Designed miniproteins, single chains, continued (4). Designs and how they scored, part 111

Each design is a single chain, and the fold is of that chain. pLDDT is the mean over its residues in the fold that is shown.

## One batch from the design tools (miniprotein)

Design m15855
Fold by ESMFold2-Fast:
Structure m15855 (fold): chain A 72 residues (1-72)
Amino acid sequence: DDRVRRLFSDMSAVDVAAKLLGWSDAELRDSLIAVARSHGFSEAQAREIADIYLEALKEGDLEGALARIREL
């Protein structure tokens, strides 16, 4: 739970930085994957986490993303 909360905080910081610096969706995805990997998730889990987070940004449901990531 704390690990997933820290991951989410870092991913939120990356999203804010991406918007400020004008990153593409692809650049944001790559950075989210790298952040998830830094928290000890596998490559497959990191890609799934990034996709969950990006979909949640479109839906405006970041708490739903937290719940889904906790199941990994």
Scores: mean pLDDT 82

Design m15856
Fold by ESMFold2-Fast:
Structure m15856 (fold): chain A 115 residues (1-115)
Amino acid sequence: MTGLEFLELVADAFLEAYEEAKKRGLSPQEILDLAVDRMADRLLEALKEAGEVPEITDENREKLREQVRALLDTLARRYLGLSAEEFFSLPVEEQKAALDGWLADHRAAEARAAA
């Protein structure tokens, strides 16, 4: 899996989790948990398809969820100056604006890599 493929999986899973959470009226903590679960499941599937993981156990899934949480916190701090939990505590309008900005940066990086 390339760095670009990883970022695409992360971005897509995050967007799907956010849209589902918004539709369901979830709390900030539930939104974060949903995003972590969706990202971890997407990454596990990608690693399995790539043949990089010979066996997926509940223990390995839990460890990956913790790594995904750390990744989300790192991304939120880097792009927004916030923790992941703080990000999901923002008003929906601000969350959407920040997410749109992050997605725009991702697209710009992808376009530069393709050039």
Scores: mean pLDDT 69

Design m15857
Fold by ESMFold2-Fast:
Structure m15857 (fold): chain A 80 residues (1-80)
Amino acid sequence: MSEVLKLIQKFEKKVEEIIKKLSEEAANKVQEIAIETFEKINKIYIDGIKNKEPEEVILKKIQEVIDEAMKEIEKIVKED
């Protein structure tokens, strides 16, 4: 599903750019959030396909998880 992959890639690129500017401690915290976020995205995608959920519903759930992760990452960036 290309739209899901685009959301994942956009999030991955943002995380990579952020990590390059952070201290090692803050970078590690951001990486932990990113890993947990990717696990949540994978579960949403797999469960959505199994349950025959509309693509729009799957995309919305993935975007909400990414938005939540970005808020947590932003807090870490501000503390660094």
Scores: mean pLDDT 84

Design m15858
Fold by ESMFold2-Fast:
Structure m15858 (fold): chain A 94 residues (1-94)
Amino acid sequence: ELEKKLKEIAQNLTSDKLGDLISKLAQEYGVDVDKPTLIDLLEELAKKEREAGREVDAKIFEAAAEALKYIEENKDKKMDSEDFVELVKELLLK
């Protein structure tokens, strides 16, 4: 069930959908959204979603944090928001 849901999310994930999910949950948990702390925000959201029993959302935020770390380490590749979403999809399917 979890594996199937992760595959369906990966197939349909867009930057807009991911951004909306992050914004909604950051507001619900009272976490400030700040560009310099986005990785920390995503890791905190993953932890809170897992504690709430929402493993699918936790996996999405973990994948997003990992993708953002990869982009930060590879700045010379000039990766954009579409590249970010493709990395999140790849990490969700591992």
Scores: mean pLDDT 70

Design m15859
Fold by ESMFold2-Fast:
Structure m15859 (fold): chain A 86 residues (1-86)
Amino acid sequence: DVNEKTAEEIARGALAYAAETGDLEEGVRIMENAALFDEEARPYILRLRDEALRLHAEDPEAFRARGQAALDELKEKGKQAEEEKK
């Protein structure tokens, strides 16, 4: 599902931002703004937002680990994109 995959990429970016900056509110705002402009992905984005907020409340260490994993994945994708453009 392209819409679900798009929502997962948006959530990954927001979680990576929250992990790098410590600003969960801005990470949530990034997801909410994306949901405003992508009607097809909106229900998936909002679901992932709610799951992230729940994880942060229930297990802050797991939330930080998930954010760090998202940041590491974005860095790896950046390296792959540079190799593909040669």
Scores: mean pLDDT 76

Design m15860
Fold by ESMFold2-Fast:
Structure m15860 (fold): chain A 78 residues (1-78)
Amino acid sequence: MWEELLEKAREAVRAGDVETAARYAKEAVESAVKSGDKELIEEVKREVEEIVRGIMELDFEAGVAAAQEISKIIREGE
C-alpha cells in the first residue's frame, strides 16, 4: 500500500537513512503508477516531493538521484 510506503520513507528521513527513504519513496511511486489512477499518481507525486526534499537536506546528491529515478518512473508510466 503506497500510504504505508510513504510513512516508512518519512521515518527513514527522520532517522537519517537516505538510502532506505529513497527506496520506499520509489516503491510508493511505482505502486501508484501501476494503479493507472492519474489522481493517485499526482497525490503520491506531491507527497514524494516532500520526502525527496528531506533527503536532499541530508544528502544533496542522493536526493537529486532519487528525484531523477522517480521522474523516470512517472514518465515511463505515462
Scores: mean pLDDT 83

Design m15861
Fold by ESMFold2-Fast:
Structure m15861 (fold): chain A 72 residues (1-72)
Amino acid sequence: LVGRLMEITGLSRGAARRLLREMERLGSAFLRVPVSKVEAAREFAKEFERRFGVSLTVVGTADPADVGLVEP
């Protein structure tokens, strides 16, 4: 999961690990990813919901500074 999250977000391993832990803690969240990675992020979100019961809404962004989690 961490490696796939790094690929989708472009974040470092440490940042991706922190993001993964935060997603597990939240019941639902918005996951902002580069627009080119939205489809891969949707597949990640399905797997994450299956394993952890957390609903992720995937949103594309053109701004790298916006990549990450946003609480709903």
Scores: mean pLDDT 79

Design m15862
Fold by ESMFold2-Fast:
Structure m15862 (fold): chain A 89 residues (1-89)
Amino acid sequence: MELIEEAEKIINEKAIPMVERSSEGVLAVAAATFRATNKSHPFTEEDLKNGDLLSLALGFLADAVVRDGKTEAAIEKGREEFLKFVESL
């Protein structure tokens, strides 16, 4: 429960601003890295607390933006997908 509140704070306060100022090339690399690791990685609460939460948020946002273009709608879609994933843990 508290994990979802921390995830929402991290994505809104850190991840989204980083994505908004990032170039298409940087976002393409982030999305490719996310897709390469997003097969069957077993995330633990300890992994998320050790910085994976920000990396995971950036991955979901970059994937959405690379797929749908750098728009507010794509950023919000990536945010929703990330938060749903965290809630499923």
Scores: mean pLDDT 74

Design m15863
Fold by ESMFold2-Fast:
Structure m15863 (fold): chain A 70 residues (1-70)
Amino acid sequence: SLRDSIKELLLKVPGVGRVLAEKIAEYLSGKISSLDDLYNVSREDLLQVDGVGPEKADEILIHLQKEKSS
């Protein structure tokens, strides 16, 4: 599922554990239509998730950009 795919990708981000990855995946799976849309998620979108602060949002975005560039 889209939710599971988002969760598995987020688990690769340092400092993102299972619970946080599940919360982000739940939020984003309702907001985006495909895994490719994940690379266009804004910092502000990530900050809407409970448990995601500014530093964590920035780490997630950095890793998503690395994944996209690979």
Scores: mean pLDDT 80

Design m15864
Fold by ESMFold2-Fast:
Structure m15864 (fold): chain A 100 residues (1-100)
Amino acid sequence: SVGDTYNALMNDFNQRFNQIQVRSMDMMFDGSSPQDVIDQSNSDIDRMRTDLQQRYPSYRDVIDIRADFYRNVVSYMVRMTVDNPEVGQQTRNVLISEIS
């Protein structure tokens, strides 16, 4: 059904974006600059966008909007992690549990 396909897309988005978030946090804790983390995450988001648009061609516009939103989320999360590393570590552990 349309609802089943949309739910599958949202689950795929959540799993892939959680992986991108974990990698972003790992890069931060390994000493990468905030800008390098944002640039890498944006590259990962663009790859996710392309892959999901190939898998879900009827949802191209939804995927574009969601990917752009995720770029904003990454910028926010990177800044939050710089300001609050302990909260960042806790968030990373939650994200790992979601994708495992």
Scores: mean pLDDT 84

Design m15865
Fold by ESMFold2-Fast:
Structure m15865 (fold): chain A 79 residues (1-79)
Amino acid sequence: SALEETRAHLEKALAALRAGDLDAAAAHLEKAYQAASTPEAKGSLRGALDLVRTGTPEGAAEAEAMVEAALKGLDAVEG
């Protein structure tokens, strides 16, 4: 499903952000953006992707928080 694909890419993006691999994080966020089905989810993921693409530690930290929030939101819907 689109939700399962979005979650899988968000989990991989989070792992990449925690490892400091901004290129891998951006690639997975782009895939999550493509899999997302709502304008609200796409907007949030686009924002996280843009933050990662700044190449700054501050942008990466903010993107990590956004990805964690998105994953918690998906868990709440499916739990």
Scores: mean pLDDT 82

Design m15866
Fold by ESMFold2-Fast:
Structure m15866 (fold): chain A 63 residues (1-63)
Amino acid sequence: AAEAQKRAELRERLKKEYGMTDEEIDELFATAPLRAVANFYLARDLFEGRITAEEAIKRLEEL
């Protein structure tokens, strides 16, 4: 349940903020573990100053 919700949130953010298509996102989810996709998302948010390092660590632990 929670994982499906996290995947849906990642999809919407990748589409809106990174300009990815549904096809590209489907390929990511099919070929990369969810943790790797989340790490990319978290690294970008951390680099852009949208989240703190502490928040990034907590989100990784929730995976």
Scores: mean pLDDT 65

Design m15867
Fold by ESMFold2-Fast:
Structure m15867 (fold): chain A 60 residues (1-60)
Amino acid sequence: MTATAAAPTVRPGESEADVRAKLQALIAATEAAIANPGLSEDDKENHQLAKAAAEKRLAE
C-alpha cells in the first residue's frame, strides 16, 4: 500500500469548450507569428505546422 503525503494538483484535462478556445487562440497566435517579418525560416515552418495541426484538430 503506497501512501501519498501531499495532495497532488494534477489536472486530468480540460473541457471541450476550453480545448476549442485554446485551439482558436493558438491559430490566431501562429498567424500573428507568421506575419512577423523577423522570424527565422525554421520558426516560420514550425508555426505553419502548428497552425495546420490546430486547424485539423479543430475541424474534428
Scores: mean pLDDT 70

Design m15868
Fold by ESMFold2-Fast:
Order: C-alpha cells, then structure tokens, then sequence
Structure m15868 (fold): chain A 97 residues (1-97)
C-alpha cells in the first residue's frame, strides 16, 4: 500500500539523518528536535487523505527548511539536503509505478 511505502521511505530517511547527526557530533537536544521533525513529516504524509507527488514534495521542502533551522553547520546541512533528495527520488519512483 502507499502508506506502507511512505513508512519505508521515511524510516530510511530517518536512519540517514540520525546517522549524519551522530557522525558530525550534533548535540543530543538538536538530534531529538531534528528526528521529531522527520517523524512529524511522516505523520503528515500518512494522515493526508490524498497524498500526491506535489503534497509529498511540499512536506519534504518544509522538513528541509526545519532541519536547516535546527543545524547551522553548512556541511551537515548539505548532507541532510542530499538525504532528503534521495527520499524524494524514492517517492518519485513509487508515484510513477
């Protein structure tokens, strides 16, 4: 189902973001805030009555902005943006199938 695919893609994104934050030694409070933003984005997608590619893109763009507000390190921001781009690519493939 679409809901199961959303959960799978967002779990992968959560894992990648957590790994990035740990690797770059981002403090625990900021890591928890960042992961809560990812969890909120997943809930928004799952709870939406008709998730379209555009809605998913909007949610991921809002997530990206929120994460960049939590972490001000440019190198970490680039890694986070790459992880989000990967998730968007996975969603694009699922919507095309």
Amino acid sequence: SLKEKVALIMEGLRFRIRSILIEYNVDEAKRQQALELVDQAERQMIDHPNPTPEIVRQILNELSRGLLDVVDDEKVQIEIQMAIAMAYGEFAREFAA
Scores: mean pLDDT 88

Design m15869
Fold by ESMFold2-Fast:
Structure m15869 (fold): chain A 94 residues (1-94)
Amino acid sequence: VTPEEALREADEARRQADEYVEKAPEMSIEQLTEASRELGALADRLGQIAEELKKQDPSAEEVIRRLEEARDYANQAADILDGLAVRKYLEQAA
C-alpha cells in the first residue's frame, strides 16, 4: 500500500463514519448494527495498513498517525451507532 492510497482510505473512512452518524436517527436497529460492524471492519483495515506501513517506511510518521486517527474515529462512530441500537431496542422493549 502506498502512503497516498493509505491517506485516501483514511479520508474515505472518516467520510463513511460521518455519513452513518448523520443518518443514525433515521436508521433501524438492524441498519445501525450493520453500519457499526462496517465501521469496525474499516477501523481494523486502517490499523492493518498502519502496521504494514510502519514495517515498510517508518519515516511516514504523518501518514501512519492519520491512519491511526481515522481508525480511532471509525471505532468511535461504530460505538455511537451500537449505543443507539441498544437504546432503540430498550425503548421498543418498554
Scores: mean pLDDT 84

Design m15870
Fold by ESMFold2-Fast:
Structure m15870 (fold): chain A 98 residues (1-98)
Amino acid sequence: DRLKELFDRLAEIQKEIEKYDKKVAELVTGLAEAILRGDFERAEKYVKGLPDFLKPIAEKYLKEAKELHEQGADFDTRAELAIKFAEEVLKKVKEIEK
């Protein structure tokens, strides 16, 4: 089940982010899932809840997700974007905590 594999990957990234900030992990996972569903109203609410240092990354990926949705991109393309977003947030959180 490809959906299960994608959510399992997101769950692994969430667990890594939780080591630094549990609230950020929850917001990032919610935002990634909203992007996957094309629920951009909910996605924008998650972006507003993020710390200021993560908002530029989230806004960039949200814009790209909206563009992909308008172009009729397949689920796989949107899922890869959502995972890349979560991975980029994890990298940024690791940098700030050092």
Scores: mean pLDDT 82

Design m15871
Fold by ESMFold2-Fast:
Structure m15871 (fold): chain A 113 residues (1-113)
Amino acid sequence: SEEKKKEILKILDEAIEKVRQLLNDFRARFPGDEIGEKALRDILLALETMKKVVEESDDPEVIKRAVETILNEVKKLYEKYRPKLTPEQQKVLDEAYKIFEEAAKKIIEIIDS
């Protein structure tokens, strides 16, 4: 459905802008941190990759599989890097991951509806 595709793209655009802002804020607050910066940048790249799949595919099952695969990969990244960060840095990563996970779950729900 073109309407479902537009709704999914809107969710992704909003998540991308929120995570981009978190990455910019993180870089300003923690200049020289490479671990948290990389984790946030990888979450942003994951959202941008999901958007490209949605733009380039009309197959809901292909989109769903890509979203589920990326969700699993980002969860592993989040669990790997979180323990290496300070509590203040963890809060920023937690917010970015929450935005990402909520977007991915909403996309799956739209496809399954």
Scores: mean pLDDT 91

Design m15872
Fold by ESMFold2-Fast:
Structure m15872 (fold): chain A 81 residues (1-81)
Amino acid sequence: KLADYLKEQLASTLSEQTVADYEPIIEAIANLDYEKAMKILTELRKKRAGAPDLEPGVSLEEVKKEVEEAVKEVKERLEKE
C-alpha cells in the first residue's frame, strides 16, 4: 500500500491532522504522478507563505524534502519489482 507508506513517512514528520492536508499529494504519488505531487506541494508552500506559523517544529521545506525522498524510494522500489 503505497499511500499507507507515504502517510507513515509524513506522520513521522507531521501530525496526522497535517497529513490530511497532504492527502491529495499522497494520492498523486500513489498514482505515480510525481510531478503533480510536487506541484501541489509547491502551491501549498506558496499559499502558506503568508502564514507566519507553520506546523509546530516542522517547516514546509522539510515536508517537501521528505516527500521527495519518499517518492524517490517508491520509484526505485517499483523499478526493482
Scores: mean pLDDT 59

Design m15873
Fold by ESMFold2-Fast:
Structure m15873 (fold): chain A 81 residues (1-81)
Amino acid sequence: MTRETLLEMVELLREAFEKDPKKVPNPALIRPARSEEEALELLKEALKNLIEGEQEEIDILKKFLENFEERLKEAEENGLP
């Protein structure tokens, strides 16, 4: 995982939570990451909470990953950021 990929993953996770904040497993993820180190820590904390949570939280993680792959593919097909 590159720095750019990590930051994009955190941004997509934040965007997903902003669209439906009521489904946020960790409210801290709503804030934007300011560094690669902070992004990694926030992502680890989010993943830990999702894994330790109920089946519904696991489903949210799966949907987030699907959306991440789709958005990454769209960015590559439609042009550079």
Scores: mean pLDDT 55

Design m15874
Fold by ESMFold2-Fast:
Structure m15874 (fold): chain A 80 residues (1-80)
Amino acid sequence: VEEALRSFRSSPLSEEQQAALVEIVLDESAPAAVRAGAALTLGEVKEPSEEAIAALRRVAEDPSAPVIARQAARTALSKV
């Protein structure tokens, strides 16, 4: 396992793009499928921000979040 290669991003999302996905994941007015998609997209990021990881944990542990969004957040967290 090469640490230097792991730090290199092939398709980096900017902090602003990650923040936008975090807002979608946390958005109670967004459809459950859209929130799940945002969570899965964050899970595909090679170097997710601490904010993205915190948001995924929050949604995974939030009993008021749709089941599909919670499942997506847990799946994304398993990749980081």
Scores: mean pLDDT 74

Design m15875
Fold by ESMFold2-Fast:
Structure m15875 (fold): chain A 75 residues (1-75)
Amino acid sequence: MTKEQVDQTLADLAAARALLPQLSPEELEAALAALEGLKAWIESNKDTMSDEDVEALLKALDELEAAIRAQLAAK
């Protein structure tokens, strides 16, 4: 993964987080499944990125997962 791809992914995750209050419970559950797939992909490709980029991506994914779970609990 290139630095530009990491930066784009972080931007996409931030955009997704802003949309969470507008999503249905079914869409939120689908988003959780997508995040698990992305986490697995990052773990499989961590050696192609800097430790800083891996940490930033995993932190963003963990924060997004927590936000999705909070929205599901509020529905």
Scores: mean pLDDT 79

Design m15876
Fold by ESMFold2-Fast:
Structure m15876 (fold): chain A 92 residues (1-92)
Amino acid sequence: SLEELAKRLEEIIKELEELLPDLKAGDPAAIERFKELLGEVEEILRQAVPQLPKEKQQKILELVGQIQEALKNKDYEKVIEKLREIAEIIKE
């Protein structure tokens, strides 16, 4: 369900928040875990996005683009912020 997918995304966001200090320090183990968690986010979005109205799909696509730019800049805080916005869109 969308509710279960949103809950799973929120759990991933919490883990990313816990990883944030180590990600900022450049810890290789934290970076590897971060990549794994982003893979899980991609799987959640593949399931959730087709179930949403077109307007919400467009908003998530815009946020995914912002996440891609934040990743290029290693702006992990912005990645987490944009993922929270996606979770709220899925819940609403």
Scores: mean pLDDT 88

Design m15877
Fold by ESMFold2-Fast:
Structure m15877 (fold): chain A 105 residues (1-105)
Amino acid sequence: GDAEEALKLAKEAKRLAEEALKSTDVKKIIELSRKALDLAEKALELLKKSPDNKDAAKTLKEALKLIIKAALKAMSLSTDIKEINEAIGLVLRAIGLELDLELIE
């Protein structure tokens, strides 16, 4: 059901964000963070249909915090303005999802 799918997507988003944080390759951090964020957005849409899924909401909140940390790490490691701007975009998207998640909890 939507509950099980939301949890699965939130767990995969968290896993990708953790892998991004372990990397020192800016392009890899940005790519993994973007993939994690895309999965997080899908998990949030499923949670809006089944908002009493506390495990999925908690895991998604943890994933979003890790995505923000990974994107901030990419900004600190990069000397490329395009990469820095992509990382800023990921931080802003993740914050937007955290705010949306608070509205359905």
Scores: mean pLDDT 89

Design m15878
Fold by ESMFold2-Fast:
Structure m15878 (fold): chain A 87 residues (1-87)
Amino acid sequence: MLTLEDIELGKTTVAQLKEWGAEILGSTGIPESAEQLRKAAASLGATHVLGVDKDGVVLAAGPLSEAEKVLEEARRNGARTIVFVNL
């Protein structure tokens, strides 16, 4: 079973997570608020959210319950997109 502990920030890619069995449900640009992020994730049935750079490298990751923290870290670390996943 894949967990957040399997994600090495700045190293693990979305493509690797998909190979390891993560379900990629969708992606969006960086939302303005954690509420927008939670609504998008809920509509897709996502359990987790990832902040990802232009090359697909994970820069921020967490459960939907920590959406505010993940969004803050994604912005701070220069993520380009949010990816919605089931791990």
Scores: mean pLDDT 84

Design m15879
Fold by ESMFold2-Fast:
Structure m15879 (fold): chain A 55 residues (1-55)
Amino acid sequence: MKAIITFKDANGNEKTIEIDVPEDPEARAQALLQAIDEAKAKGMTVTEIKLVKKE
């Protein structure tokens, strides 16, 4: 499935990214946590996460 992550950078600019995440709940949670951690390391705040099934 896909995850659509919306975040704001340090200047308040909104960005959206799409990532492919596993359907397995545990692996998906790890992928999402990694993306959130990477965003925080870059000074960004995650504002929304949407999980979208391709079907």
Scores: mean pLDDT 78

Design m15880
Fold by ESMFold2-Fast:
Structure m15880 (fold): chain A 93 residues (1-93)
Amino acid sequence: SLADKFLEEYLDEILEEAERRVEEAVANGEPLSSELFYNSILESLEEALEKYAKKHKIPKEEWEKLKNEVIEKLSTHPKLKEMVEKLKKKYGL
């Protein structure tokens, strides 16, 4: 699927950017929370999707379907769980 191709190209970049955002927020005094992880992942995902949609000239209706499929696949992805567990361990949770 188009979502699988997108994640193959951008998954590691999305997770690295999300990790950076979480670490920056924690350094600024924000509590490490599920909401912080969720928002950091969503923001990083939206930036990557916007770049991908522009590059491949994806119509708005197809872009919204792609976004929903990617969110669903990402939410159950082993690499996402690994990143969350790594950050929890790093910050003593």
Scores: mean pLDDT 81

Design m15881
Fold by ESMFold2-Fast:
Structure m15881 (fold): chain A 112 residues (1-112)
Amino acid sequence: MALERAEEGLRRARESGSEEAIRGAEKAVEGARAGLEGRGVEAAGLVSEASNGADRAAEKGEGEGASAASEAANAGARAAIEGGVSPTSGAAAGMSGAGAGASALRGGGEPA
């Protein structure tokens, strides 16, 4: 489910033609896969990169791409948390990834 949502986000990012959104959504799909494989630390890092891609797309006014990449990043963050790579650090890494996704969704404006 989370991986499928990340893959749909990637498809929509590709339809938008936004390089930043496509890059972000690709990282989100990798993050979702890493999370499902129990590699939450790697997944959180990939989701953070995905969120950065979504935010950059939003800054360029590429709203459809930014939205798609943000949805993919959120799906990746969820997969990282649910995948639970390591009980000792996977949950913390997954939470960090979820925070990055939330930031992308809220931060879509120009810098102050």
Scores: mean pLDDT 68

Design m15882
Fold by ESMFold2-Fast:
Structure m15882 (fold): chain A 64 residues (1-64)
Amino acid sequence: APPVLARAVEDVPQVHPDWLALRKGERVLVTERVDPDLWRAVLLADPSRSGLVPADALEVLGEV
C-alpha cells in the first residue's frame, strides 16, 4: 500500500524506546501498518526520527 501522510491529534509520549514521540500537530509519513492499532511512521520535519505510533493518535490527511 502507498504511504500516507498523517498528523498527530494529541501529544504522544515515548513510552518505549521503539516508539516515536510526537507533539500535537506534528506531521508523519506512515510507512507500515504493523496492526490496526499500531503504525510505523517517520517524522516529516526530521526523517531521522521514526518509530511506532498508536493509530488512534493520528489523523490521516492523504496518500502520497
Scores: mean pLDDT 80

Design m15883
Fold by ESMFold2-Fast:
Structure m15883 (fold): chain A 90 residues (1-90)
Amino acid sequence: NIGKAIVEFAKVAIDHAERVTPEGAVRALRFATAALKNALQDESTKEEIKEVAKRVMEAARRVYEQSPELVGDAVDRALKAAEEAIKKAE
């Protein structure tokens, strides 16, 4: 699953970026959020969407804890997308 792979990549990027640049972590979170929204458009991914959503939520929490002043709307957008993904997967 390309969406799942993108989220995994973004999570690794967030872990690395937080040690180097907080801005990089925010960008990685925005990328993961876009991947989750793309996964929502394919009915065949519904079974995996909850897992992808949980990973986006984990990434959002880490980014917020490390760089609350730099996240702007990125964390809110990520959490909202994850909630919508879980609800649609029902």
Scores: mean pLDDT 65

Design m15884
Fold by ESMFold2-Fast:
Structure m15884 (fold): chain A 70 residues (1-70)
Amino acid sequence: SIEELEEEARKILERMQALVDEGDPSKVPELRELANEGMILASELAKQGKTELAREYVQQVLALLQQAKA
C-alpha cells in the first residue's frame, strides 16, 4: 500500500540521518545502500501517483549523501 511505502521511506531517511550524525567513515557503504533502497522506493511512490512526495524524498536522500561526502 502507499501508506506502507511512505512508512518505509520515513524509516530509511531516519536511518540515513542517524548514520550521517554518527560521522563514522566506515558506515559510508551502508549509507549508500540505504540511499539506493530509498531511490527504488521513490520510483515506486512516483508510479503510485505520489510524484511530488517522491521528488522531495529524492532531494532529502541526495542531501544526506552530500553531507556525508563533505
Scores: mean pLDDT 85

Design m15885
Fold by ESMFold2-Fast:
Structure m15885 (fold): chain A 98 residues (1-98)
Amino acid sequence: SMEEQRRRAYLDSVGELMTRVVEALEQAKKSPSGTTLSLSGTAPGVEFSSTFVNTGPITDSAKGTGELVITDESIEGSFSLEDNGNKLTLDVTGRVLP
């Protein structure tokens, strides 16, 4: 049960992290061309950093590719969104705290 409780707490923290990343992504989409936005923080048991760079406005119709790798010790992700020749790139790095 302690291992299950630890896993649930970790997954809840990952969910909180992803919520913050999504909120920052929405802000980055509205930023002027060449804007770099950085987000860092902690959730229970997790420390993270995210960097967003855009080349122009990105709408809700944007399409992209990305990969998120979540392990017991780390979170790593890289995503790219494209819309009418504009590009938004984001990178996410996270580490599980002891």
Scores: mean pLDDT 72

Design m15886
Fold by ESMFold2-Fast:
Structure m15886 (fold): chain A 120 residues (1-120)
Amino acid sequence: SVEEAREHVEKGKKALEEGKYKEALEHLLKGLRLGLELGDEEVIRESTEGLEELIDKLMEKVEEIKDELSVSEYVALKLLAIGALIDLELIREGRLAPSLADEAIRGIESDILALLETIS
């Protein structure tokens, strides 16, 4: 339902504010998947914006530990973040075929999880 999708978006935003990044990821991805299934443009917009904010916060933390990372590790993380941001933009703009959306969402999830593992 739209109500369930909105609840996940709000829980994800709250988790972001509380620094609970894995919980934020899980709720925002659930909100995005439900928004796409329902065709709810507001839920899609809010969940993609929340995931973009999550990526930005995680990259800020990666920058804080940059001197602890190898050049290749830092570059790889930067490319994962960029790739996820591009996919989120394509989803928000409705430019991704429905058959590709699930694969793109799985890619976004794996990319954000790699950022999370690095800052843990």
Scores: mean pLDDT 89

Design m15887
Fold by ESMFold2-Fast:
Structure m15887 (fold): chain A 68 residues (1-68)
Amino acid sequence: MLLTSEEGDEIALHVVELYESLPEEIREKAKKEIDELGDEIASERENLTKEEIIKKIEEKVEKVKKEG
């Protein structure tokens, strides 16, 4: 991923905060979904902005919460 170190740190911090906000029983499911999303983002990296990456992560976390 061709992000600045600052942008990478912001995304990583946001992911950690979202992950820690989840109940323990759904954290493993959320981690799996985020890891799968990471692979998808890596395949489309040249077409995605930092803001789009954050949005995709947030939408994925919301989906996990609804399925939990």
Scores: mean pLDDT 71

Design m15888
Fold by ESMFold2-Fast:
Structure m15888 (fold): chain A 58 residues (1-58)
Amino acid sequence: ASVDAITRELVEELGLPEEKAREVAQDLVSGKPAGYVAKKYGIPKEKLVEAVRRASLR
């Protein structure tokens, strides 16, 4: 999924501010583990994984 697609899902599904959502999306696209990114930004791992899955369908 693209940074833009993941950013949009994080804003729409989790209500994250766009700036924070974009930073999260960049970390994920750069290959950082979802569990690490979830802990770094205080997001439940399950919600982060689902947002990435939804972004992959766009």
Scores: mean pLDDT 80

